Designed miniproteins, single chains, continued (3). Designs and how they scored, part 62

Each design is a single chain, and the fold is of that chain. pLDDT is the mean over its residues in the fold that is shown.

## One batch from the design tools (miniprotein)

Design m10133
Fold by ESMFold2-Fast:
Structure m10133 (fold): chain A 98 residues (1-98)
Amino acid sequence: MKREAITEAYSAKGMAGNTLGAARKTANDTGTPEAQKLYDEAKKKAEEINKKSDEAIARAKSGTDVQEALEEAKKLRDEALKHYEEVKARGAALKAAQ
């Protein structure tokens, strides 16, 4: 279970990184205030997911509350995936508007 919790948390961090990269690319490609706002919002959410994922990893490594760490890590992965899809869709819309 420790390994699964750590893996899920790293998956959440990886997805948050992909989301931030997508938002940054949209801001760079379009140069619009709307794209910059998307990037700023994505950065804030990615930082929140990364912080909570690091907390879940630390809890799993301690061997205490491993089940709770796994449940939180899975939730964070699902939130990160949803955020990625939202940012990707918004980025595509902003590029289409040019």
Scores: mean pLDDT 85

Design m10134
Fold by ESMFold2-Fast:
Structure m10134 (fold): chain A 66 residues (1-66)
Amino acid sequence: MLVDAGALGRALAALGADAGLAAAVLVAQGRSSPLLDADEVLAAVRAHGSAEDVAKTEAAIAAALA
């Protein structure tokens, strides 16, 4: 499912994810696109982040899609 990169970044920041985590997620998904695939975002966070980072990213994707 596609999610807006700007909305995802704002949702991550609102959930207390630091700017580094938000930037890493967006960069890992190739920020050249304004739309990101949610499954690819989650896969990137699972590869580079903690279980807490994954949970925050899932919540941020849900918020960005609302």
Scores: mean pLDDT 69

Design m10135
Fold by ESMFold2-Fast:
Structure m10135 (fold): chain A 80 residues (1-80)
Amino acid sequence: SEVEKYAKEKLEELRKEVDELEKTMSPGMRAFLRRTLESVEAHIRKLISQTKDEEEAKKQIDKLVKAFRNSLRRLKELLE
């Protein structure tokens, strides 16, 4: 579906952002980031499976992506 393709593209973007940030992190923090990303991926999959409205699903995906990016920004500030 278009929603699944949209989610896949957004998750690939997030994975690349995490990979870049991981280069400066401890193994423990790296593991934490990966688990958090896996949790976001699981939430998105559940949302797609439960939501009949594709436009509403896209809005919720955007909210989850934005929340995760805000968390990454805060982590980057702590490393600076």
Scores: mean pLDDT 81

Design m10136
Fold by ESMFold2-Fast:
Structure m10136 (fold): chain A 81 residues (1-81)
Amino acid sequence: SMLEELEKELRKALETYDVPEEVAEEVIKIFRESVENKESIEKLRKKVRELLEKHDIPESVADAVVTIVGLLHEEYLRELE
């Protein structure tokens, strides 16, 4: 499915930025729930940033991850049009 492919892309990005597996799985869960519940991209970005800050992820990595999550969310919405 499109969602499974986007989750795989997100997981690969999180691995590339050395995000710990436990934190990465929480990011993927937030992404999945946000997409399934049709939440705004702004709410998704905020939730992901707050999670990464809670786990002391560096700001540069958090900015990259939040950007990627937003782009993948927009990609999913375009495929549903």
Scores: mean pLDDT 84

Design m10137
Fold by ESMFold2-Fast:
Structure m10137 (fold): chain A 80 residues (1-80)
Amino acid sequence: AIEEAVERIARAVEEALKEHEESAKEISDAAEEGGRRTGTIEGIAGGAEEQLQRSKDVSPEQKLLAAGGIQRVAAETLAR
């Protein structure tokens, strides 16, 4: 369950930030770490969002779109 949530959120980040592969990887790694620390889907999404906001190469508009994607996938996963 947690591993599937990490994979789904990582894919959403990679899709939103295809032009920023390194930042997408860092955000995906932060999502996995958040999941490991908390054992929750909220922790996975929180870790991803925190790292996304720290990414200096991603524009504010791209951050908003990527954050929306992370939130949507987390909500869909929680609803299952």
Scores: mean pLDDT 79

Design m10138
Fold by ESMFold2-Fast:
Structure m10138 (fold): chain A 91 residues (1-91)
Amino acid sequence: MRVELRFTYADGSVERRVIEAETPSEMSRGLVEALDEAFERGVSRIEIVIDGPQLEAESLAGMAVMYLTVRGGKIKNVRVEDNRAVIEVEV
């Protein structure tokens, strides 16, 4: 399973991160850690691309949407296409 993250900060800088993990639990942990760091740095926009088996990608996308919503993120787009999920968020 692979997650690609794009963080846009208030100053217009862009950071890209890739997380790869063999288990859903490891992926969830890595994703939450990356999101927490981005929020600490004042992220304004987040794009998450999840590549993996359809059910696992959908489950991880659902967790990410819930987590981001609780953190005050505004979900702009959520798409699930076969083995890929894409989430776009404004903070």
Scores: mean pLDDT 85

Design m10139
Fold by ESMFold2-Fast:
Structure m10139 (fold): chain A 104 residues (1-104)
Amino acid sequence: LRALGVKAYKEGNYLVASDHFYEAFKQTKSADDLVLSVLLYAKYLLQKGKPKLAAQVIENALFYYRSVLSKGQRETLEKVKTLAEQKKIDEAIKEIDNFIDAHI
């Protein structure tokens, strides 16, 4: 599942990549796979010009998965959410890409 997520990401299929990393999270309980799933879906929405929806997706993840996420993972998600709320789409995508490149 994780390998399929990496493949989809390299092909630019961010929505498909998000789904594969979420399935990986369900099997492994790895919070990194959860964060990758959330950020890939956020990137998909940002590229569609939907920063408010991207921020909402991140906020929902921070609410439902608070106990699973590390402090650093929460800070990364909160930073991307804030940039999306400010409609700083390019900066939000850059922060997402920095996290993905460090974990793939």
Scores: mean pLDDT 88

Design m10140
Fold by ESMFold2-Fast:
Structure m10140 (fold): chain A 70 residues (1-70)
Amino acid sequence: GPAAPVVRETLRPRGNFGPDMTAEEFAETLVADVEAHAQRLLAEGRITPEQAQQMLDEARKAAEGIVADA
């Protein structure tokens, strides 16, 4: 989906964040990380506001899926 590779890239360094993290905490962290990443890319002029919104929409969908599968 749109921005899915960026969402995955953002999570890659955090793939081993511990066994005690709940699905909801993981989902919240995912969305926060994608928001921070999108904001940086916007500030650098690398993406459009529309692309940033697509990244956030994809992150929210991923977060909902994580919580639903918990």
Scores: mean pLDDT 70

Design m10141
Fold by ESMFold2-Fast:
Structure m10141 (fold): chain A 85 residues (1-85)
Amino acid sequence: MELEKEKEEYRKLKEESELLVGLALRGSLTNEPVPEELLPFIEEKLKELKELMATYGIPSEIAIFIPLKLLEEAKAKLKELEAAL
């Protein structure tokens, strides 16, 4: 019941924050540095996602499903965010 609602929220969170989470996860997989100014935001999203996964038994294998194209888009988006700061 509530598990289904959490799964739907997870999907929306993934779509909404895909660029930030993707950049952090890709960095972990390819050993590539990410901008330190955005690390706190990325880490907060990853922390929330991991807590949800642990609570409902969702495997961390989801983290492996990060597309490379998303990383490129994330880098461009991060540059725009930095200009706004």
Scores: mean pLDDT 53

Design m10142
Fold by ESMFold2-Fast:
Structure m10142 (fold): chain A 81 residues (1-81)
Amino acid sequence: SALSEQGLALLEEAAARAREAGDDGLATVIETLIRQSRDASDEQVLNALRMALSIMEGRAARDPRLRPLAEWFRAQVERVE
């Protein structure tokens, strides 16, 4: 679906931005969510987006480098919900 395609594209962009911010570990976690979501329903993709957002916000609370990423991703997730 368009929602699943958009959601997976957002996760791919988030993984790239996590690497740019210097958090290869976060990028790897997001890449795992992408792999698990390739054959997923729209509901499962939305749950993956919410899970990724929760992980990003948790990390951003302790690492200021990730705050712009977490803020950007929250705005994107709110737009697709």
Scores: mean pLDDT 86

Design m10143
Fold by ESMFold2-Fast:
Structure m10143 (fold): chain A 108 residues (1-108)
Amino acid sequence: MEEFREEVKKLGKEIISLIDEAITLLREAQETGDPELKQRVLDTLERIASLAGRLYQLAVEHGDEELAEAARKILELINKAIDYVEQGRFDEAIELLKEIKELVEKLL
């Protein structure tokens, strides 16, 4: 039980850190048009999706329905952010990432 809560906090903090990195990279990609920065954003978002999936698995295994619903929502929103980045909709991706960050912060 205590190890579960610590793992959730660690995953949440890692997700928040990666979101902040993705927002920074998105701002730079928007200003420069650098395709390498866009690819780095996509790689970062895929890493966030992986961590959100891990958070969902932990929640289900421990019967934490509220955390499972939150993790599922975060995963859905991250996949939408990936779609926005692929479409060049960087401002919409940034706003969505800020919303995801707020959701993750509420879990800590």
Scores: mean pLDDT 87

Design m10144
Fold by ESMFold2-Fast:
Structure m10144 (fold): chain A 63 residues (1-63)
Amino acid sequence: LTEAQKQAILNAVRSAPGGRLTLAQFQLVADALGLPADTPQRADLDGDGYISLEELERWLSTQ
């Protein structure tokens, strides 16, 4: 991921109600950035169907 893509994803989660995105909402962000279709599943580290800011920061640190 580029730094610009990382910042776009972080801003999307920060702007979301409750500070998290559903997998479907994150998929729209990933598609807009040209990321692989399985990106939401990779970022959902606890498998709860939501991507929190904390999960996202952990996942992005491994990219």
Scores: mean pLDDT 75

Design m10145
Fold by ESMFold2-Fast:
Structure m10145 (fold): chain A 68 residues (1-68)
Amino acid sequence: SEEERFLANIEKVIEKMSLEELQDTLESLRAQIERLNAKPVLTEDERRQLRFLQKAIELLEKKIEEHH
């Protein structure tokens, strides 16, 4: 699926990131979610984007925890 391809691509990208890059990316994605959530109504594309961003954040948070 499109979601599975997106998540697999994100996993490959984050595996090569430093801790600083992971934290910066997490902050950027959180800001994008806040921007979408500030809208009174989301389009179908924006709802799909929101779901993808939420899943990407979960992967980033897990990867950051692995840096302990």
Scores: mean pLDDT 83

Design m10146
Fold by ESMFold2-Fast:
Structure m10146 (fold): chain A 82 residues (1-82)
Amino acid sequence: SAAEKIEEEARRAVELAKRGDPDGATQAMVEAINAAYEAGDPEATRAASLGAQKAVEASQRGDPEGTMKAAREAAELARKAS
């Protein structure tokens, strides 16, 4: 499901952020948005988009905890939407 794919990519984003790979974390969140959009799930797409925006902003500030928090929030919202 789109929610499962968002959770998978959000988990990947957390691991990439922990390794100091903000570009990889951002790419994982983009994959989450694409999966939600292809599934036609507007709630999951919104959750993934908000999470990706927050993760990018935190990553640009050098804030790995903020990136991880944004990814986890996106995964939780997607899980509730499914």
Scores: mean pLDDT 74

Design m10147
Fold by ESMFold2-Fast:
Formats: sequence, structure tokens, C-alpha cells
Structure m10147 (fold): chain A 74 residues (1-74)
Amino acid sequence: MSLKEEMELALKHYEEQLAAARAAGDAVAEKMAEGMAEIAREMAKAESEEEALEIERRGLERLRAEVEAVAAAL
């Protein structure tokens, strides 16, 4: 499986998790699924494995801060 195919499958999975989190009213799960879907979309556009790993690292750092902010607001 190519990186693009792997990320497209991951994106579908996270989009399903996002829909479930929204239906449940789980703000933390919603932010996590939304952020993971965004990371998967950007990684699918990467031209190299090194670029994909850098996108993942930066995306996870941003997502951690965003999830912490949502949790703190609850």
C-alpha cells in the first residue's frame, strides 16, 4: 500500500470517528478526530516519507495544544 492510499484509508476512518463524536456531543473526541483527519489529508499530499513524517509531527504538536484547550474549556 502506498503512503497516499494508507492516508486516504486513515482519513476515511477519522471522518467516521468525527461523525460519531459529533453525534455523541463529545467535544474532545470531535477535536481529536477533526485534527487527525486534517493531518491525514496533508500527509496524503506529501511527495516523500520524510515530508509526511514532518507533517505528522507538526500536526500532532498543534492538535495536542488544541485538544488541551478544548478540555480546559470544559
Scores: mean pLDDT 82

Design m10148
Fold by ESMFold2-Fast:
Structure m10148 (fold): chain A 67 residues (1-67)
Amino acid sequence: MEKLREAVERVRAQIDALEARLGRAATSAILAVEEGDEVEIIGHLVLQRDGEVVARHTLRVVLPKEE
């Protein structure tokens, strides 16, 4: 469990960095999409340790235009 927590923390840091980078790109993409549409980004995450796959996840990030 603790090893999984470390992996999750690492992924979180990478997601934060991606969000910071995608802030501008996301705005541009939203402007290119019709109003009322939803922007969905799909990413694949594979966690490996000692040649063993610990977890395989498909991450879906939905960028809501309104809250």
Scores: mean pLDDT 57

Design m10149
Fold by ESMFold2-Fast:
Structure m10149 (fold): chain A 71 residues (1-71)
Amino acid sequence: MLPALSPEEVAKLASLLDALETAIAAGDDATAEAVLAELKAFIESLPLSEEDKAYLIAQVDAHAAAAKAAA
């Protein structure tokens, strides 16, 4: 299981995921790429283990792939 994140960290992750989905749905590849990069950079900035960071990044990549397949 993922470690407990602060409410602000969870809110930022949710906000970035929502922005990513919105950009993908709009066909805005440039914005989608920028948001995905910001999401990964944010995860890398968290005080988490390498395993937890890798897990979160994999989840974000899977989410982006699923959103693109649905759009």
Scores: mean pLDDT 77

Design m10150
Fold by ESMFold2-Fast:
Structure m10150 (fold): chain A 87 residues (1-87)
Amino acid sequence: TLPFSPEVIEMTERVARRFEEKYGIELSPATKDLLLLYISSLVYREYGNGSDEEMEENIKNVLQTEEGMSQEQADLLLELAKEEVNK
């Protein structure tokens, strides 16, 4: 398993760009780091990992509480990440 590969970084940048263009905002470095961790977990999933739903819920909570996102914005960011990984 290779977290933060060039592929994962490129996926993260594409997702961030799509989100930023849709809302006319710039994502913080902290938000981009969370997105990179999430995308990496989707791409390099190991057997025996904990619940993906718990990871998603934790990320959504941080996006809403620390980054000031709405629930709709947080949900969309994670959906865009899943779509990018499933291409």
Scores: mean pLDDT 75

Design m10151
Fold by ESMFold2-Fast:
Structure m10151 (fold): chain A 82 residues (1-82)
Amino acid sequence: LSDEEYQKLSQAFSKALSEVMEKYEKETGVKYPGGEVLGRGEYLREFMRTTSKLLKELGLDDMAEMAEETARLLDELIEKRK
């Protein structure tokens, strides 16, 4: 990764994490407690989809596709666990 690509990736992850934190706090009424929430498939899926969208907007299409593929895998795993 170039320094520019790394910076864009970092920005996408930061923004996606912020969105997931807001979603958790809105749905639960509780302050985000830490990384354990991302261990829950549904929040990890949301993080990956948001990251994919942001990376695509930044022109990192290959990385965006990888994030979306991960989100689709998480969709399948979540559905099988219901």
Scores: mean pLDDT 76

Design m10152
Fold by ESMFold2-Fast:
Structure m10152 (fold): chain A 63 residues (1-63)
Amino acid sequence: SVGERAGAAAGRAAVLAGASAQEAGKTGYDFGKQAALEAGADEKTANESGNRGGAGGVALAGA
């Protein structure tokens, strides 16, 4: 949840700054994963949150 939201915000900001969808997705993934880990999520859950956040951020900015 926290990781997904953080990833979505980071991914969206990256697209608006001119990043490709792939670059924005990775930025959202990295930030979302880190936020989830800091919130106490396991590595697998953090990876899933990062992936969802990255994809969501790209969709919010690019869709």
Scores: mean pLDDT 78

Design m10153
Fold by ESMFold2-Fast:
Structure m10153 (fold): chain A 90 residues (1-90)
Amino acid sequence: MEIQKQAEELVKEWEENGPADGPVLGEEEAKKLIELMEEARKANAAGELEKAKELGKEIVAFLATKGSISLEAAKLLIEYEKKKREELAK
């Protein structure tokens, strides 16, 4: 457990490495980002490599517009990544 601690660490990491004056990645935006990541994974699994590449670029470009991340958004992203790692660890 300790999604809270991991989320706080992610927020700190974004503060250290992100642009200082950028907009905050909020909870709603994190949900949209997760949807894009899921679509990219589905495209890759279906052999749609070109679509997966374009979705990956879109994700990177979207993240590059942000200067920081909210605690709520960080929690959502960490829970999503953990769930996907657990699927692969089966």
Scores: mean pLDDT 76

Design m10154
Fold by ESMFold2-Fast:
Structure m10154 (fold): chain A 79 residues (1-79)
Amino acid sequence: YREKALELLEKYLPKEEAEEVLELAQSGFVGAQRAARRMLEAGVPEEEVREALRLALIASGSSEDDAEQAVALIMEAIR
């Protein structure tokens, strides 16, 4: 899951920035909101932001269902 998140982010971001954003996404709810905003500001499409967040949360220990629900809440919070 971590490798898949990095592969996805590296399509849009330099490797070091992708790693920073992934770590930020895994730092908790506020960090995940900040990561989502950074990805959108960098021009990552919304659907790819959602997938990167989902993969990052699974990589940090969330279940697939919990990660999907958390991503929906994060994206709603940053609207």
Scores: mean pLDDT 81

Design m10155
Fold by ESMFold2-Fast:
Structure m10155 (fold): chain A 74 residues (1-74)
Amino acid sequence: MPTLEQLYAEIEKLYKKLMESKDVSEMQKILDEIDELVKKMEEIAGSSKEDRQLLIEAESMLTMGQMRLSVEKM
């Protein structure tokens, strides 16, 4: 079972790839992977301030990635 920190690290890695990508299809696949990892973090996150902060930061990356993909599609 991955830890919350391990899931967050994978999201950061994927987010970096998303920001460096210029291919809409590749960006969509990366974004779908980030979305699934964020959902997994939501399932395992506790009530601690540290867990809540990691989840908020991961959700922020998902939102920013969605916004970037929306702009690239225009």
Scores: mean pLDDT 83

Design m10156
Fold by ESMFold2-Fast:
Structure m10156 (fold): chain A 95 residues (1-95)
Amino acid sequence: DIDKEIEKLEKEFLEKVKKYVEAGDLDGVVEVAKEIAEKLLELLKKDPENERAQLLFYKAAGIAGLDNNEFEEILKEIGIKYSIEELREKLEKEE
């Protein structure tokens, strides 16, 4: 039941990311993104052609720091207020 597991991960990812962003815990956002990406990579090893898993992996990897443009677009898509520049400044300030 890979599709249900992917759906569960997608919902968990969105909820946790939103919660950590609202709390100002950007380390938590990155950590969640890495955790979800790792779990999706395991699922993709079992079903590499699963489009839903590929898309969710792309989003998680983007938040974890793949590319600035993709990262900002992903944050906007999931309704997160912060830009990449704001997130990076906040991470550097909160170290």
Scores: mean pLDDT 65

Design m10157
Fold by ESMFold2-Fast:
Structure m10157 (fold): chain A 75 residues (1-75)
Amino acid sequence: NIKELLKDKVDTISKEEEEKLKEKLVELDFSPPKIVLIINYVKENKINIDKLIDFIEEVYKNGSEDDILVELAKE
């Protein structure tokens, strides 16, 4: 379960953390609708931003942005 591996937040995601994630997703050429979907997922599931960025970079080496969204949607 990827949520358990990435979960490290008990509080609300900060503006700085949200911006850091957005910048990374833009750098990796994610489409704006997919960026919004990922940001909303992070806010709802209290995901650690640094762990998520590391995960995205690893998956991106072997897959597409669609593969990352499918992985994040798994329970």
Scores: mean pLDDT 67

Design m10158
Fold by ESMFold2-Fast:
Structure m10158 (fold): chain A 65 residues (1-65)
Amino acid sequence: MKVSAEGGAGAARAAGALGLASEAGSQTDYDKAMKGPVTAEELGAAVAAASGEAGGRAVRQLADI
């Protein structure tokens, strides 16, 4: 969680890109949230299943928390 140099800039860019992508994929994401509470195990599985850059970004965001 020591990524201050790109942490802030990365978060802003991720928020911008996520905002745009969220408009297209928010339907699916909302449907997943409606499924019920997300456990840590399911979150890990979802990140692994997502694969690619999206999964990497999510892991970095979680590490920053």
Scores: mean pLDDT 47

Design m10159
Fold by ESMFold2-Fast:
Structure m10159 (fold): chain A 96 residues (1-96)
Amino acid sequence: MVDKLEEELGEKARKAPREKVEEFERLLLRYLRAVIEGAPREEIERLEEEILRFLREVFGMSDEEIERFREVLAEVERELASLDREAVAEELAAVE
């Protein structure tokens, strides 16, 4: 799933200034942290919209590319939620 994010951004990220790529990476990390920590849905949605706006305004992504990226973000969110539950289950099994 992370590979799909890198694939969609790869060419556009390489064309963008490093400063803007680093800004995007910080924004993406804030989103991922919010998902992992179980932040309110409203906060996650706000960060998602900030990511999509950045992709449109800085990387020049089309509406179609933004819709595809939104789907990938949703997949990443589901995968992170699944991994967190499996990690908790493994720790509980080890302590029992």
Scores: mean pLDDT 69

Design m10160
Fold by ESMFold2-Fast:
Structure m10160 (fold): chain A 78 residues (1-78)
Amino acid sequence: MADEEVQKLVGEAVNFVKENYDKFNEESMKVLEKYDKELVELGEEFQKASEEEKPELVEKLREKVEELKKELTKALNA
């Protein structure tokens, strides 16, 4: 179940980027690169985590995906 939540969160981030890709500028690209690195690190941590640690990492991933969407939206709307 936690694995399914991670897959959904990652898919949501990927779809958001894909939908807005045609409007990307240098600022939005830098935002994407920053959060991409952070999400990759959290994903790697999740792969190594025990079942007891996974819920906390899902919460961190969810928060990072929401931050990514907010920061990209700001960059794209500028």
Scores: mean pLDDT 77

Design m10161
Fold by ESMFold2-Fast:
Structure m10161 (fold): chain A 137 residues (1-137)
Amino acid sequence: SSAEKRLREAVENLLKNPTSIEALKDFLLTLIELVGFFTLLKAIANAIKKYRPEDADKRIGLAAASLGYLLKEAGKEEWVDRYGLGLSVLEPSKKMILDAFDFNGNGKIDKEDVKALLLEVYEESGDERFKKLAEEL
């Protein structure tokens, strides 16, 4: 499908550019378009709790702030306002944004980070396309 193709292209671009905020933004926005904001936020929270349990609450807050910032940068200010992110969003640095989604702590978004998030998106959405893509990485 065209949606599956867009997801695959966003993943491939992010893996080629593992410190690119623009590539990460495109990947996250594609996930929001496919499963919705709250499903993605739950998936991110579940990944953080699984891989970074000691810092989970702080890291979930950083991930929410990073999503709010990236939505503003993408011109999706209406979504930031709708989801109540505008009042709590920090202006996170590039390093803070990458750290929020760097589940294995190696300073970049690699295959293991992408797999971790795709599997949690699968668990929350029930959409087999995310599981299949994660297994192919």
Scores: mean pLDDT 82

Design m10162
Fold by ESMFold2-Fast:
Structure m10162 (fold): chain A 97 residues (1-97)
Amino acid sequence: STIDEIEEILRETAFRVAKALEEHGKEREAAILLARSIATITEVRLLYKQGAPKSEIIAVIEAWADDMIETMRREGLEETVRYVRESLAKIKELINS
């Protein structure tokens, strides 16, 4: 289902970002990011199941992505920033289809 695809992309994106942070000695930041991502995935699932407006679901995911991008830019992880943006674009396409 569409929600299962969205959840998988969110999960894979979170794990890749966390791995990049851990490889740069940012284990605490990685752990916090993973915990926040689990909360976001749970919220997105609930909003989707409740038939919330697409704009509301997208806004939650965009806020999550923006927080990760800010952290990654601070650490100089430009390739990971690109990956997050590409994942966000794919999720938006799935939600709007």
Scores: mean pLDDT 86

Design m10163
Fold by ESMFold2-Fast:
Structure m10163 (fold): chain A 76 residues (1-76)
Amino acid sequence: DIKFALALTLAGEVARRVKERLAPHLTPEQVDEYARKAALELFEKATKLSLSEIIQKGEELVDEYVDRAVAEALAA
């Protein structure tokens, strides 16, 4: 399904960006944990959207979930 493939792609992008931003500050284990949580949350959100909504809002949604995860991780 194209919709689920896009949702998975966006989730992977969230995981990658969270890992890149947290790698200098946290252990690899902590980085993987925060990246996985953020990716899963975005995937669940994206699967509830229409294909058109994912295409139009996906980039902004990725930015939102990445920024939230990084802020939470660095505050802990």
Scores: mean pLDDT 85

Design m10164
Fold by ESMFold2-Fast:
Structure m10164 (fold): chain A 69 residues (1-69)
Amino acid sequence: MLEEMAEYAREAAKREKDPEHQKKLEEAYRTIEESLRTVLTDPSKTLEAFERAAEAWKVVEEIVEEAKK
């Protein structure tokens, strides 16, 4: 799940033509990627990692939905 979210954010950043939106998508990707590393290295912090990833994912969803049409 987090891996798919990180990959989606990374691909969205590559497709984004607005530099500000691209920067936000890249920041979201880094946050989700770091959360994934946390889950894999310390499962006791899974809830905290998912909460952080969810906040970053909300930014990705808002940008992608506006870009669709």
Scores: mean pLDDT 77

Design m10165
Fold by ESMFold2-Fast:
Structure m10165 (fold): chain A 73 residues (1-73)
Amino acid sequence: SISQKKAALITFLVQELKLPQAQAEALADALLDPSIPLSVASPFLQPLSQEQRVQLLKALGAKDAEEIAQAFS
């Protein structure tokens, strides 16, 4: 379910990427809900390092994660 995916993603963001709980929840909502524009997630992705963005995109199954992460420059 979407709730289970959201919980797992929040856990990953908090434990692996060391994001604050509120930031992890906001980012998870933006990434899992297609009605929320990706621009809402942009401020939360900006402070992440290039390697953290690549890890996140790979965890979501994105292809060409390194290229996509560059879009958040």
Scores: mean pLDDT 68

Design m10166
Fold by ESMFold2-Fast:
Structure m10166 (fold): chain A 72 residues (1-72)
Amino acid sequence: MIVTGEELDKMAKETGQLVLVEDEEGKRYIIAPGFVEKYPELKDKKFKVIEFFYDPKIAAELGKKKVGFLEV
């Protein structure tokens, strides 16, 4: 499934989960709900959804750093 950053953020907010995605260049990222509010330039960027998941360690690290977007 290929979605825009805006659509992806909406899905993350609706599920309350982290999302593993891949961009058009093949780079992988973990996103948290609200990431387009921190990175509005990603709103129209296309991502391939790989997985919705819950990981308390990654969620805590994203919260600690106040980042909603982590390259892996």
Scores: mean pLDDT 76

Design m10167
Fold by ESMFold2-Fast:
Structure m10167 (fold): chain A 63 residues (1-63)
Amino acid sequence: MDEEIVEEGKRLAPEFKATHTLEELEALLRENTEAANAGDREAQIIAVAARLAGEELKREAAA
């Protein structure tokens, strides 16, 4: 995976976590995964952010 995409996704993840529910983040990830696989760089960044934010919410709920 492109380091630049991952870095931008990590920067957006805290904001996504603050403004979305887990279900909304999972929907965003699913919706943007197809566009990301087609080479849409913005969708790739959003998919990383949504995935990381969702994983963080799950970890916090389990702790």
Scores: mean pLDDT 80

